# Ledger of designs, part 53: designed miniproteins, single chains, continued (2)

Each design is a single chain, and the fold is of that chain. pLDDT is the mean over its residues in the fold that is shown.

## One batch from the design tools (miniprotein)

Design m5835
Fold by ESMFold2-Fast:
Order: structure tokens, then C-alpha cells, then sequence
Structure m5835 (fold): chain A 83 residues (1-83)
């Protein structure tokens, strides 16, 4: 029971991380000039999403891990288009 509460808190932290990354990605994708200015932030976001996916999987939330990996792939593809 106590371990379940701690796990749910940790999952919620990863959910927030993925949601913030999705919001940032949408802003960068909507504005090419802004996206080019934020390439370094986008590359850091890829690393953050990779870690979030691994943590979500360790916590047993495979759907959140998959969502983090999908957002990560979109950010990686955006970086390739902007370079």
C-alpha cells in the first residue's frame, strides 16, 4: 500500500515531464524561427524524454513509457528538419 502511493507519485512526476515536453514541442514545430533558436533545448528534451520513458517502464506504466518515446521521436524528427 505505501509502496503503491510512492509509485503513483513517481508516475505523476513523469506524466508532468512528458506533458511539458509535448507543449514545448508544439511551440517549436509551429514556428520554424523559434524552433531553430531552440535546437539545444530540443536536444536536451530528447534526453529528458528518454529518461522519463525508462523510469515510467520501471514503475510499470508501459503506456506512459510509450508516450514519452513517441514525443521523443517527434522532437528528434523536428531537430533533423531544423538542422
Amino acid sequence: MKDEILRDIQISMQQITVAVAEIAYKRWAADEELGKAKIDDAEKTVDVLGKAAKEAKKLGDDELAKRAEEVKKKVEELIKKLK
Scores: mean pLDDT 84

Design m5836
Fold by ESMFold2-Fast:
Structure m5836 (fold): chain A 76 residues (1-76)
Amino acid sequence: PTLFQKLLINQLDYVINLLKQGKVDEAIRTLENLKKLLKDNPEFVKRLEEAIQAAKNGDVETAIKILEEMKKELES
């Protein structure tokens, strides 16, 4: 992976760990900030928004799944 991909993987991993710890509000805030940083990447923004909406709806498992899938794609 590139340096940018490695930094993004680390940030996604951090958010996944927040969600697993039940720190949902902090995870949502972190994802919203990540959307702002990635505003020029519409595909990433769309998937981050899907994860945010799942987390806001109490579907934490779906939010984690989306973020883990994004992380795996970046690791490939």
Scores: mean pLDDT 84

Design m5837
Fold by ESMFold2-Fast:
Structure m5837 (fold): chain A 118 residues (1-118)
Amino acid sequence: MTLDELIQELKEKNSKVLIIYDSSDEVAQLQAKSLKKKLEENGVNVEIKDANDKESILASLPQYDTVILVSGSVNDNLIEIAKTAEEQGKKVYLATPNGVTIDEFKKEVPSIQVIEKS
């Protein structure tokens, strides 16, 4: 799925989106901020949170329809959040700015969809 295809779907469904990023990855932080800006410019309701706030994120998941994970590496907090979101019937997407983590996330969260660069 391209980012533009995702934006169109989120707008049509008036989805509430949570972006979660790995704060140990500076590239992931920049990509998460860029993604938030693009979503907001397209009228999407979006919030952004650090994966280190796992307990707060898990408690807030019912408020969101869609979760987007931004990471260049596998992070146990992101995997746990993704699994919990999937179990709650949320749509879960992965944006990976630094390359190969897709297979590892898909092994743990088979329903996860990847956002491709447009």
Scores: mean pLDDT 80

Design m5838
Fold by ESMFold2-Fast:
Structure m5838 (fold): chain A 67 residues (1-67)
Amino acid sequence: LKVSDEVLAELGKKYGLSKAQLRELIELLNKNNGRISREEVERLGKKYGLSPDQIEDLLVELVVRSE
């Protein structure tokens, strides 16, 4: 996944995450070929201070807004 700095800034404001945290999430998606388990979604929610539903929404937005 390749996501522009503008999209990273927008999603960072929307979800309360830094660009570095969003890049970590993109790297995780790339390493797992877009496959994130329920357990990983829960872990990411705890790590980033988001609900599992917010993580799922963010993952979808990262995929949809990637080139």
Scores: mean pLDDT 80

Design m5839
Fold by ESMFold2-Fast:
Structure m5839 (fold): chain A 85 residues (1-85)
Amino acid sequence: MKAGFEALAAEIERIIEALKAGNVEEAAKRAQELATGLQIAADMGVVPRELAELAQQAATAAKAGNTEEAIKLLKELKEKVEELA
């Protein structure tokens, strides 16, 4: 379980770096894939629902081109994931 949360935190950081680099389309796609995965994990009781909600909000912000809000939400998600590791 700990290794899974470390890998999740690393993926969140990669999405943040893609947004900072201006690779918004790739970052938005990855954020949506992350949100979908966390929704499935929350439905299975593996992660808190709050993580899935934060990931979906971040994906929505990234798709809307709201890069600053997407980065803020992804940083909050990463902090919560690191608390579970």
Scores: mean pLDDT 83

Design m5840
Fold by ESMFold2-Fast:
Parts: C-alpha cells; structure tokens; sequence
Structure m5840 (fold): chain A 115 residues (1-115)
C-alpha cells in the first residue's frame, strides 16, 4: 500500500542519513514531493514513520494540494528570510531547525512540479 511504501522510504532515508537532522530534512523534502504529486498515502506513511523515529519532530504543515510554482517560490523565499533573521541568535536554534524542515518540504514540492 502507499502508506507501507511511505514507511519503508522513510526508514531507508533514516538509515542512510548521517544525522537525525539530515534524515528529517530529507524525509520532509520527499513528503513535499509526494504531496505535489498527489501521492497522499505515501506522504502520510512517511510522516507517521518520521514521527516514530524522531519523536521530538513537530508535524510539518503541508503545502496546499494545488500550490503553484510561484506560490511555492514565494513561501520558500519568505521562510529563508525568516531563517536568516533568526540564525543571528543561537537561542533560536530549535526554531531555525523547524524552518529548515519546512523549507525542505516546500523545495521537494517545487522540484516535483518543475519536472
């Protein structure tokens, strides 16, 4: 099933990643790609497995199913600007990490739509 496929893909990314932070970003990117392709069952399986493997992870807000390339580019630019602002403060590291996951998710969606 799509959910089983999603769980297996998330485990494979986790196994190959050198750190949990890198695993979370790559899983988030693939989730965004799957949502843009309307493969919601695979995306859901990936999210469920990521939350099991990295329990401190707060769920990523999915982009709207019908997000345009221009909308995704604008949201990525806005999140990158916010990340740059917060990176000046070491106490904001957890918020920066959350923004990196959100950016990866949107970048995955954008890459899928550009193909």
Amino acid sequence: SGRERGRELAREIYRKAPTEEEAAKEIAREIGKRIALKDYETARGMLEEMQRLIPEYAGIAAPPADATIAQLEAWIAALRAEKARLEADPEQAPHVASLELAIANLEGALAALRE
Scores: mean pLDDT 81

Design m5841
Fold by ESMFold2-Fast:
Structure m5841 (fold): chain A 80 residues (1-80)
Amino acid sequence: SITIELDEELKVKVGSTVLVVASDGSYVLGKVASSDGNILTVEDIYEQVGTLKVGDEVTVKVLSGEVEGPLEAKGKVIEV
């Protein structure tokens, strides 16, 4: 699982599919396990290229699911 602190709250529904991309081209495609304020946890990883590390700056894109906020936000990996 990967936990990200977002710059802006996405208010994305649990079970939504998200793409998490780091600046080095590493990415993870998975499902939202929890979304609490600016803290997003992604599990059930379907696809991974490279390795995300704690401290990596990432962009999170919502590919499918319900959101009440923006479909994209920047953040930082805080746990892997």
Scores: mean pLDDT 81

Design m5842
Fold by ESMFold2-Fast:
Structure m5842 (fold): chain A 76 residues (1-76)
Amino acid sequence: MELFEKALKAIKEGKYDEAVELFEQMIREAREKGDLEALSRLAEFLRSVIRKLQTDPSVPDSVLERLRALASEAER
């Protein structure tokens, strides 16, 4: 939960690289624990974030691509 709050703050502050790293860590931890519910929630949340950020022209395409890759990984 703490990593999720940090990731949300990073997104709000425009620190997209930090947010991506935090999501990568959350997915890794959920996979190591076999927490399929956490992975499902992370995938859903990442899709929501991507939908909002894709409408913002200040967000680099590389960030959107990285977030889409993470959402796909979390859907396993």
Scores: mean pLDDT 79

Design m5843
Fold by ESMFold2-Fast:
Structure m5843 (fold): chain A 68 residues (1-68)
Amino acid sequence: MLSSEEIAELIDETIRLSKEISKDPEAKKKLQERTAEAFKKAKSATEYLLMVHEELKKIKEELDKKKA
């Protein structure tokens, strides 16, 4: 299980990634679709947070590759 401190850090990182991704309209659409899928698949709030964080990291990596 994640500690309260680890959960707080994940929330903060997820907010930062979301703000960066939302600057690109196409990446923002992917963010919305991936968070909706995570919500359907997650069995708990903690699992949802972990899934969303992983998906946002992947979207950010794809966005960075597209700009290169």
Scores: mean pLDDT 79

Design m5844
Fold by ESMFold2-Fast:
Structure m5844 (fold): chain A 100 residues (1-100)
Amino acid sequence: MPSIEEKLQELLELVGKILDKNNVPEADKQKFLDELRNLADGILDLLKRGDYTGALFWVIVLGSEILLFARKYNIPKEDVELIDKKLQEVVDTIKAEIAS
C-alpha cells in the first residue's frame, strides 16, 4: 500500500529543497517547514480516524499556505508547479484509499 505519510514527507522535502534553491532565509524556512509538518500530522490524524473529507480539506489548506509563502518570496512558477504536482499526488493517494 503506497503510504500517504510517505507522499506527505516527499512534499515537505520538495518544499524544503525549493526554498533552499531560492535562498529563503534559514529561520523563515525552518519556521514554515515546522508549520507544514504540524498540518501534515493533522492530516495523518484525520486519515487514521477515517475522516477522509477532513483530510482532503486540510491538504487544500496546506497547498494554500505553500502558495502564499511562495508568493511572499517570489518563488518561480516552475518550482511552484513541481509543488502542485506533488500536492496532486497526495490528493490522488487519499482518493484511492476512499475508493478502496
Scores: mean pLDDT 85

Design m5845
Fold by ESMFold2-Fast:
Structure m5845 (fold): chain A 74 residues (1-74)
Amino acid sequence: ATLEADLARDAEQVRADVERLKAELPKIIQGSEEEKRKAIYRALSLAVVAGAAGDQETAREYLELAQKIEDALK
């Protein structure tokens, strides 16, 4: 019960956080390779959480953000 409620709350937070990551995208693209790498791993991890919670739209948005950052890496 508690873990399910916590997962639902985390999914809501993860959904809210995608907007923050979108806002930070231009800064990340202009940042260091390390910042881009960390942002990719973070986005992929959050996509897994969103997907596990059944939020396929938010999971897809995180995957698209990860792809855009990866495209900025050679």
Scores: mean pLDDT 76

Design m5846
Fold by ESMFold2-Fast:
Structure m5846 (fold): chain A 100 residues (1-100)
Amino acid sequence: SVQDKLDEEIEQIAEDIANGTLDDQKKADFIDRLVALRKEIEPDMTDEELAALRADIAATIDEIEKLKLSKEQAKEVLRALLDSPTSAAVRLLDLRREKE
């Protein structure tokens, strides 16, 4: 299923982030694959909505790296992002408070 593919992509990127093995190309390729999977679920998404999703995924990954989140925390944030950008932002705020 598309959901199983999303879960596999999130697992892989979260591991790369946690291990410090994420490079710019892997990040870009991951974002491209997530956007493509979302478009498959919601084929009526506009180019502007897809561009906004791409930016939200990129910003979320950057914040996960900045906060040095664990693999499980990174997975939680990325799954929240697939529900909404607001859900991801709330989870990131909670995790930031735990680090301060």
Scores: mean pLDDT 80

Design m5847
Fold by ESMFold2-Fast:
Structure m5847 (fold): chain A 70 residues (1-70)
Amino acid sequence: MEEVEKKIAEAEKRSPRAAQAGRDLKRLYEEGNFYYLDIPVEKLPTMTDEEYEINRAVAEVAKAIKKYKE
């Protein structure tokens, strides 16, 4: 899970809230409470930069978990 931790660390540098969302996703997956890892990354015109970073962090962590499971 080194890639997952790396993505969380990268998110922390951009937004502490985004990093926390990534950590929460990892925890939910490890608890068996999260099953879909194909999370889209998109920046809507109505999104703040922080909302986008949260979405990006969650998607990047999910992708890293999926790759680790392969």
Scores: mean pLDDT 73

Design m5848
Fold by ESMFold2-Fast:
Structure m5848 (fold): chain A 55 residues (1-55)
Amino acid sequence: SPEDAARLALYERAIAVLEETLQKLKADPNADPEVIALYEDTLARLRAQVAALKA
């Protein structure tokens, strides 16, 4: 549906931004591990939602 297509586009864009942020955080030796874990959890949840919308 058009709504599902719009949600997919929004989630995929959010995933791209989060992946870039997470990559930068992991490259920073002073980054808080708890913050990294929070981003990884959020990214995993968004990826699961994208997979469900594509099914």
Scores: mean pLDDT 85

Design m5849
Fold by ESMFold2-Fast:
Parts: C-alpha cells; structure tokens; sequence
Structure m5849 (fold): chain A 59 residues (1-59)
C-alpha cells in the first residue's frame, strides 16, 4: 500500500541503528491522513523527527 511504501522509504533513509520502528512510522502516517499530500507531509515530518532522535543518543 502507499502507506507501507511511505513508511519503508522513511526507514530506508535512516541508519540501521535508528530508534524509529516500522510500526511507529506507520502509526504516524495514519494520523496525518491517507491522501498523497498528507502522506508526503507525514513522511517529511517523520524524517525530521528521526534525525532529531539520532542526534540525541540514548545513555
């Protein structure tokens, strides 16, 4: 589905050690709506959030 493809694309852009899970990405995209425009906006927002999480390493 477009939702799954968008989530996979986001995860593929992140390092393997990323704390963002596939399930979290899917849930985030669902909450932004199911239109192409909403999925694109959600994808960009998730990428920005994932970059922030990677910049803040866990202890």
Amino acid sequence: SALEAAAEEVLAALPASSPLTREQALTFLRTHGDTEAQLRAGRELILAEAERLVAQPRP
Scores: mean pLDDT 66

Design m5850
Fold by ESMFold2-Fast:
Structure m5850 (fold): chain A 107 residues (1-107)
Amino acid sequence: MKPLTIRIIVDKSNKSAMTMAKMLKEELLKAESSGISVEIVDSSSPEAQALHPLIPVHESAAKDSYGNTIPTTVVLDENGNVIKVVSGYANTLDLIEEIKKEKNITL
């Protein structure tokens, strides 16, 4: 499997969003194979600010909300390119099932 970096972007001051982000991190770690890095990132952090312009315009809902009320999950390849973006709990669970089945993620 190619190395994947997964960042769960959330407003850490929002308790509901932070609870969802923690649950998503736990589910991603259960799907863990060598080469997956998972971290929860605050939406106001320098890392989140650097990732925001890399999100495609056609993912406007993820780009506009950016962890404010629901988590935004960003998947990066080994070169730091954004290859997948999903918003919210259910869409991230679907992403976890893709990781388990195919071990290949594409936009």
Scores: mean pLDDT 69

Design m5851
Fold by ESMFold2-Fast:
Structure m5851 (fold): chain A 94 residues (1-94)
Amino acid sequence: MKVLRLALGRSAVSSGGSRIAMGKVIAKARKQGYDVELVDSVSGGAQDLADRMASGRVDGALTSRSSADYILSHLPAEVIAEHDGIVLVRLVEP
């Protein structure tokens, strides 16, 4: 089981609906054998999330589909799970 340290994008915590979707994404990741450690929510957009992942501060992010697409275009990352517009992306190993 791999522990994923995740940054939270603003979109993942902006509403009750997005928080419910985030919970479902985490449940899907856990079914795949990942454990999830959430860091404090961030107010930044896709660039801030990508910078945190690139610096090694976090292994991935929970964010909107559009921010996830940005991350995927700039970093060697993959989608682990998604639900209702909330996406979990992680850096690929190694």
Scores: mean pLDDT 79

Design m5852
Fold by ESMFold2-Fast:
Structure m5852 (fold): chain A 87 residues (1-87)
Amino acid sequence: SNLEKAYELFVETLEYLKKKGIISEEQVESAKEALEEAMKQSPESFIRFVETLLGLLIQEAERLGEKEAAEYIRKVQKEIIELIRKS
């Protein structure tokens, strides 16, 4: 489903950011738990969570000088939101 694809893409993004040293393993686990709760509430809740968390991660990537990672997150954020809207 499109919702499953959105979830998988979000998790892949978190794993990528962990590999880059932008977030910790604990942050990945916390984000996954929060993501699952947002998904249970509504598609709109899922979209708001994606916009908020990935927005913060873009700022953190930029603070760390990881400009290419920040651009990647911007593209993935848009793709995830489009997948949720198509669900």
Scores: mean pLDDT 86

Design m5853
Fold by ESMFold2-Fast:
Structure m5853 (fold): chain A 100 residues (1-100)
Amino acid sequence: MPSVEELIEELRELLIKKKLSLEEVLAIVSDVMAQSTNGVVKAILLEGMAVLVEAIQAGKSMEEAIEEMARKWLELAKTLSEEDQEQLAKAIELMIELVK
């Protein structure tokens, strides 16, 4: 199984390649966050969405905003227990499936 870091990188590349809008990215993250029962994973996904929205409001491109969101998730993933990292990895895999 790929690591949570590898999955976040795959999702980042896929979101940029597919040229999804802000609304499409937020819908995907929100849908997966709603399906998670892990409060820590929900909080991390929400923090990434906040960074994405702030970057767009600051006049950055979608590519730059997605990069900042992914970077935030990578930073937060490093602070997690092994169990919470596995739950985050599952959430990221679900997002990858929705984008494909």
Scores: mean pLDDT 87

Design m5854
Fold by ESMFold2-Fast:
Structure m5854 (fold): chain A 84 residues (1-84)
Amino acid sequence: SPIERAIREVERLLEFIDEEDNWTIIGAMVIATVTELYLLLRDDPEGQEAVDKYSKEMSAALKARDVEALKATLERLIEELRRL
């Protein structure tokens, strides 16, 4: 399922963030993951709305360099995708 693949990509990103301290690398991985989510959910309007909403929150967390806010946003995205 594209939804199950999207959830796995977000879970993988959460694990990556736990192991990485460099904000430039974290930012690049967030962008790469969000791009992959849009591609996976291309035919799912509700999934795309979830990614769009949480992409804005992820951008704010990246600008603030707030790892806890970033992780919390990714966890909320996973829960939203699980409800689809």
Scores: mean pLDDT 88

Design m5855
Fold by ESMFold2-Fast:
Structure m5855 (fold): chain A 69 residues (1-69)
Amino acid sequence: MTEEQIKRVEEEAPKYIEELKKLLEEGKITEEEAERGIRVGEAHLRLAKGIVDEFVEEVRAELRAIQAA
């Protein structure tokens, strides 16, 4: 895994968590949906240094699922 990939994951994951919190505050998602998304994001962030671009796609897929619901 490259330094650029690690940096990208570290930048993307916090942004997605922040977006989930914003959606919860706006009433667009439920507390359960927000907690699930945040937990996924936090778990992946903890592994950021060992993760590749696949993590970014997983976080994006989860956010799309929450927004579609």
Scores: mean pLDDT 68

Design m5856
Fold by ESMFold2-Fast:
Structure m5856 (fold): chain A 57 residues (1-57)
Amino acid sequence: MSKVEELEKAIREFLEKNPNASEEEVVNYGREKARELGLSDSFAETLALILYKEYKK
């Protein structure tokens, strides 16, 4: 699994475990996880926002 796939999986699991999480909380979690994986904060913020909006459909 790529680091990008690991980040996406981690954010999706966070959303499922924390259904009442705010957009800010999801974005902050994404940034923290991205730092652990060596990915950029900007990429993590964008991905977290996309996944958050997808989850709230």
Scores: mean pLDDT 83

Design m5857
Fold by ESMFold2-Fast:
Structure m5857 (fold): chain A 79 residues (1-79)
Amino acid sequence: MSPIEEGIAAAREALAAGDAERAARLASGVYQLGKMISAPPSLLAAAAEELARAYAALGDEERKRQATEVARQFRALAE
């Protein structure tokens, strides 16, 4: 499994465990890594989707909205 896929899984696990701050750090780090290595749009969308979920759990509506829009854009590119 790629480091990006592993990072997305780790972010999901952190969020499921109730650690939204850790989930946001993991998802953000994976998203930045994905951009740096030109990861496929589908993986960038998945990372941004996890970031949006983490921000939603933190009550950060503005960052949630921004991450959701980024995820939508990359999902469209993956289609």
Scores: mean pLDDT 87

Design m5858
Fold by ESMFold2-Fast:
Order: sequence, then C-alpha cells, then structure tokens
Structure m5858 (fold): chain A 77 residues (1-77)
Amino acid sequence: MDKQITELMAQIEEYVKKAEQARRDGRYDEAIKYYEQAIEYLKQLAALLKSNGRNEQAAKAEEAIEELKRLIEELKK
C-alpha cells in the first residue's frame, strides 16, 4: 500500500509540473489536460487514503482536487 501511495504522489507531482510548465508557455489546452490527469490520480489517492483510515490526508487530497478544478475553469476563460 505505501508503494501505491508513493507512486500516486509521484504521478500527481509529475502532471502538476507539466501543467504548470504548459501554463507558463501559454499552452492552456495542454495545461488543462495535465491538470485533469493530476485530478484523476488525486481521486485514486483520496480513495486509497480513506480505505486505509487516513481520513485527514484524504480530505487534503479532495481539497487539492477542488483547487485544481477551479484553476481549470479559470484557464477556460
């Protein structure tokens, strides 16, 4: 289980970094796709954390999902 959490966290960091780079380069469509991929991994992380009784950490992952969703909506304007 710890390996799955570590792998999910690494994927989230990778896609957030790709999204941030795409956003800096003005490639907003690519940035949105990378943020959407990061959200998918965050959903998996939140579910895994909840199943392991790590409810506080799961709540933080869910908060991160909502923040990325807001960012995506701002980039669509």
Scores: mean pLDDT 86

Design m5859
Fold by ESMFold2-Fast:
Structure m5859 (fold): chain A 79 residues (1-79)
Amino acid sequence: MKLEEARRLMLEGGVYEGLALMMRALGFPEEKVREYLERSVRLYEEAIRLFKEIGAEDSVAYKEAERNLEQTKRLLAEL
C-alpha cells in the first residue's frame, strides 16, 4: 500500500536526520553528517512524492513530511 510505503520512508528519513544530529553532537566530520542529511532529504522527498500520488496532500503526515524536509535542508545549508 502506497500510504504505508510513504509513512515508512518518512520514518526512515527521520532516523537518518536523527543520526546526523547525533554525529554532529559527537564531533563527527561535516562530510559524514552531510551524507546522512542528504540521505534524509532523499527519503523525505520520496515520501512527499508518494503522498502526492495518492492524493494525501491535505493529511497531517504530508504536512509533517514537508516541514521535516525543510528543516533537514536548513541543517544542510548550515554545514
Scores: mean pLDDT 85

Design m5860
Fold by ESMFold2-Fast:
Structure m5860 (fold): chain A 63 residues (1-63)
Amino acid sequence: MKEVFIVHDGNKKAEEKAIELVKKHFPDAKITKYKAPDREKAVELALELRKKHPDAIVVLALE
């Protein structure tokens, strides 16, 4: 089963759009959402998730 991490900075519209796109292309994926306090931390978290989970998809949902 494909794991997908969605990292956002609190932008609800960007988060919702990312979830819709992931469900459209990976309907059986397990989606885990992470909230970062700002854009820089969101990018850092996404890079760490990608290193720890190379087979997972990491999506940045930012402005």
Scores: mean pLDDT 81

Design m5861
Fold by ESMFold2-Fast:
Structure m5861 (fold): chain A 82 residues (1-82)
Amino acid sequence: MTPEVEAVRNALEALAQSPERRDELGEDVIRVTKEAAEKLKNDPEALQEMIAAARELADRYPGVAPTAEKVIEIIEKILKER
């Protein structure tokens, strides 16, 4: 897994473990995702891996599903604009 995909996975897991910090950690997930997606914009395989990681974490931790959906939307927009 690339460091950028791992960073998004770690941010989503942090959100799952600390629901009391949902607003702060949710903003962190979106920020990390935008930064990762920009760095990986020429690597569609890594972008698809990031989508898969967000879906896996949403299935494992239903409480992060709304934030994971936003992660997927950000990445899909970049993939469509290639």
Scores: mean pLDDT 82

Design m5862
Fold by ESMFold2-Fast:
Parts: sequence; C-alpha cells; structure tokens
Structure m5862 (fold): chain A 70 residues (1-70)
Amino acid sequence: AAGVGTAESEDEVLSLVGTGLITELANEDIKRAGEVMEKGAKAAAELFGKRFVGTAKKGDEVYKAEAPAK
C-alpha cells in the first residue's frame, strides 16, 4: 500500500540503520544478543505463564478461543 505514512516510516528505518552502524553492531554481538533475548523471552514467558494460569483457571473460555474454533 502506498500510503503517506509509509513514506515517513522510511526515514525511521534509515535512522535505525544509521544507529546500528554507529553502535558498531558486530556479528558476535548479534549472536550474543540472540542468546540473551532467548533467555529473556523464556523468563518472561514463565513469569507471564504463572500469572496467566491463575486467570485461565477461572476462564476456560480463554482456551476455546484459541483451540477448536479453526
């Protein structure tokens, strides 16, 4: 879609790419960041899961919303 907002987003993308260059984003940094993010995502999922389980126990309808409807 050729929207006006899309054209403005290109400036943001350019800025992000420039920032990546300035911060000297190296291949090793990317690999390490990936490992840290995976650990962070797992920890966040576990924390989120604990809170969600309490809510899901009360609302079995949450289960049906994601499972057999499709």
Scores: mean pLDDT 48

Design m5863
Fold by ESMFold2-Fast:
Structure m5863 (fold): chain A 115 residues (1-115)
Amino acid sequence: KEVEEYRRIVEIGRALLWGVAPTEEIAEEATRIGNSISSLEDLKAVFDRYEEARKKLIEYLKEKDKEKTLEELKEKIKELEEKAEEAKKAKDRVTYTRYLLRAVELRMLLKELEK
């Protein structure tokens, strides 16, 4: 249950920082939070929450079968890169960028888990 909340916080943070959301629900939530930021302190709080949620998600994934998690991440990265190439061929630049940014984020997660 907490894992799903951490994942949601990570996706919202990604939408705020990079402007890419996996769903309309996450995009709306990111917009709502962005509109509530009125100071550097508010912005820092959002960033700190994103970093803590990301760390907790990584810890959770390491508690599972690490080898299996690494294999699943590699497969998901490949799927996202294939979907990005399909979007590129269709000249859908928005969808292409969305899948590429998700693939980059999963590659960063993969590097953290390989420690």
Scores: mean pLDDT 74

Design m5864
Fold by ESMFold2-Fast:
Structure m5864 (fold): chain A 115 residues (1-115)
Amino acid sequence: MKEAVFDSFQNGAGITLSHGVETPESVAWAQVTIHYDNIKGKNVLVIHISVGARTDIEKAREAAEAVVEQLKKELDKLGVTKDDEYEIETESYGGPETEEIAREAKKRVEEYLNK
């Protein structure tokens, strides 16, 4: 297989969603853990975005963009809004260019949630 995609799964404390694109040249994936906080009356999310370039920076950018677009669709289906509490973490490997791609991905998700 040249590409792998991960589906959502539930755990006892909430929902964990995963979506990734992996090729020999690059990898990008996002994981979202969501739980409803009954005291706050809202969803609480931890979003983790990982980006790696092995041999091709442009492939890493394309993979990260695809993961961000899928993440937006998943967040929409769950009814997540700017009033929900969220934290976005990034991880990257392959040097400063992949770190920048990961930062841009985080920024795009933050801008989307604040619409």
Scores: mean pLDDT 69

Design m5865
Fold by ESMFold2-Fast:
Parts: sequence; structure tokens; C-alpha cells
Structure m5865 (fold): chain A 99 residues (1-99)
Amino acid sequence: DFERSLELLEKSIEYAREGNLRKAAILFSSGGVLFSSTDASPDEKAKFDKLRDEMYEAMIRSNPQQTVKALQQILSNPTLSQSTKEKYQKRLERAKKLL
């Protein structure tokens, strides 16, 4: 259910705003799994990307120190595409400015 995946992603953003990065990650992962089982339209993929961006921005603002560590772990993945790497590098630089 696409609606249920969005509900989980919105709750992950709430926990991210509270600085609870562990609960945020669990809910985001669960919502992502539900979303990936859906044959998502381009518009639905755009909604998912927007919520992902909102989650990371919330993590950066509420807990920049732990977010820097999480982003560095993501960027250590050698299989990331160049566009994904650049997107996460921008998030990392944003988080570092708040330290």
C-alpha cells in the first residue's frame, strides 16, 4: 500500500526532527521496502525522493554530528552512482556547516 509507505516515511521525518536517528532509519527502511514492492509511477518516485530529502534535512538540523557519521558511511559504499554520490556529498557539507 503506497499510502502506508508514505505514512511510515512521514513518521521517520518526525523521529529525525527529534534527533532519534535510529527510529528514523528503521521507519524509513520499512517504508522504503513497502514502496519498492509497489510498481511506482514517476510522480510517486518524486514523492519518495522529496520525503527522503526532508528526512535528511531533519536529521542534519536535529543531530548534525551523528548525521555526518551516517552520511560518511553511506559515501564509503563504492557502488554508489556518481549522481547519488554528489547528492550525498552536498548533504554532508550541509551537515558539517552546522557543527
Scores: mean pLDDT 81

Design m5866
Fold by ESMFold2-Fast:
Structure m5866 (fold): chain A 94 residues (1-94)
Amino acid sequence: EDLSVGAMLRELAESYIELGDYEKAIRQYEVLLRLAESSGDRRAQSEAHTRIGEVYERMGDLERAIRHYELALAADPSNARAAANLARVRAQLA
C-alpha cells in the first residue's frame, strides 16, 4: 500500500524488538500484514509473516513461529529467509 507508512511501521517494530517489547512489535507487523493483504502484495505478506515468526522465536514461542513461517512460504514459496528459519526452528523441536 503506502511505502512510507510501511517503512515507518517496520522501523517502529524493529525499535520495539530492541526494547524487548515484542507484543508491540507484533502489532506493527500485523498492520503491515493487513496493508499487504489489502493490496494483494504476496511478497509483502510473506515478509510480514516472516518478521512476526522471528518475534515469536525471540519470545520462545516456537509453535507460533513455525505457523508464521509456513504462512510466509504459502504467500511466497521463494522466500529463502522464511524457509531457512522454518528448517532451523523445526530442528529445535525435533
Scores: mean pLDDT 87

Design m5867
Fold by ESMFold2-Fast:
Structure m5867 (fold): chain A 84 residues (1-84)
Amino acid sequence: MEKAEEYARRANEYSLRAEESGSPKGSMAAGSNATFASISASLAKRYGLDEESTELAEESARRAEEAARYAEEGDDEKALEAGG
């Protein structure tokens, strides 16, 4: 499960970076980090991360994607709310 744990850590890291970048000025960075968070969460699940940790990683990736979407729309308040 070494790879699953590594991908779970990466998913959380990219999710936090996407949340931090959730603004019109950071929309590209937010989008890229949200994509990496989603991919990392999917890989963590594929390599056998436990269900509870996988659900948390997937939820973090989903919130990061919402933050990125709001950043693209220019809604900083909604981006901050969705991302954290």
Scores: mean pLDDT 64

Design m5868
Fold by ESMFold2-Fast:
Structure m5868 (fold): chain A 107 residues (1-107)
Amino acid sequence: EPKPSKKPLTPEQREAVRRIMEAAREAGAGVAFKDENGNILYAAGATPELLKRAIERAKKAPPNTIVLVADTPEQAARALQAIREVMAEHPLPPDLVIEVDTPAPAP
């Protein structure tokens, strides 16, 4: 759509998003950020498969969403904890949502 409802992220907020995504990737997850205009600005994955899943999930997510994908609930929990630790130093805009996608449990 032609006009965003809010202003774009500041350079500091974009750096925070990038650091959050790097932390999640280091925890073994895939991540993608969809901005207020519906564009995927950042994507990272611990594997090519996780990167692809994050991008595909982000395409279907609402604007201002960070998509987190993981192969196990434990990886998702570690990635979410890492994100929360980065957010303690670099708070995200209050309208930004984090969505978590994990496969069904095997047992």
Scores: mean pLDDT 73

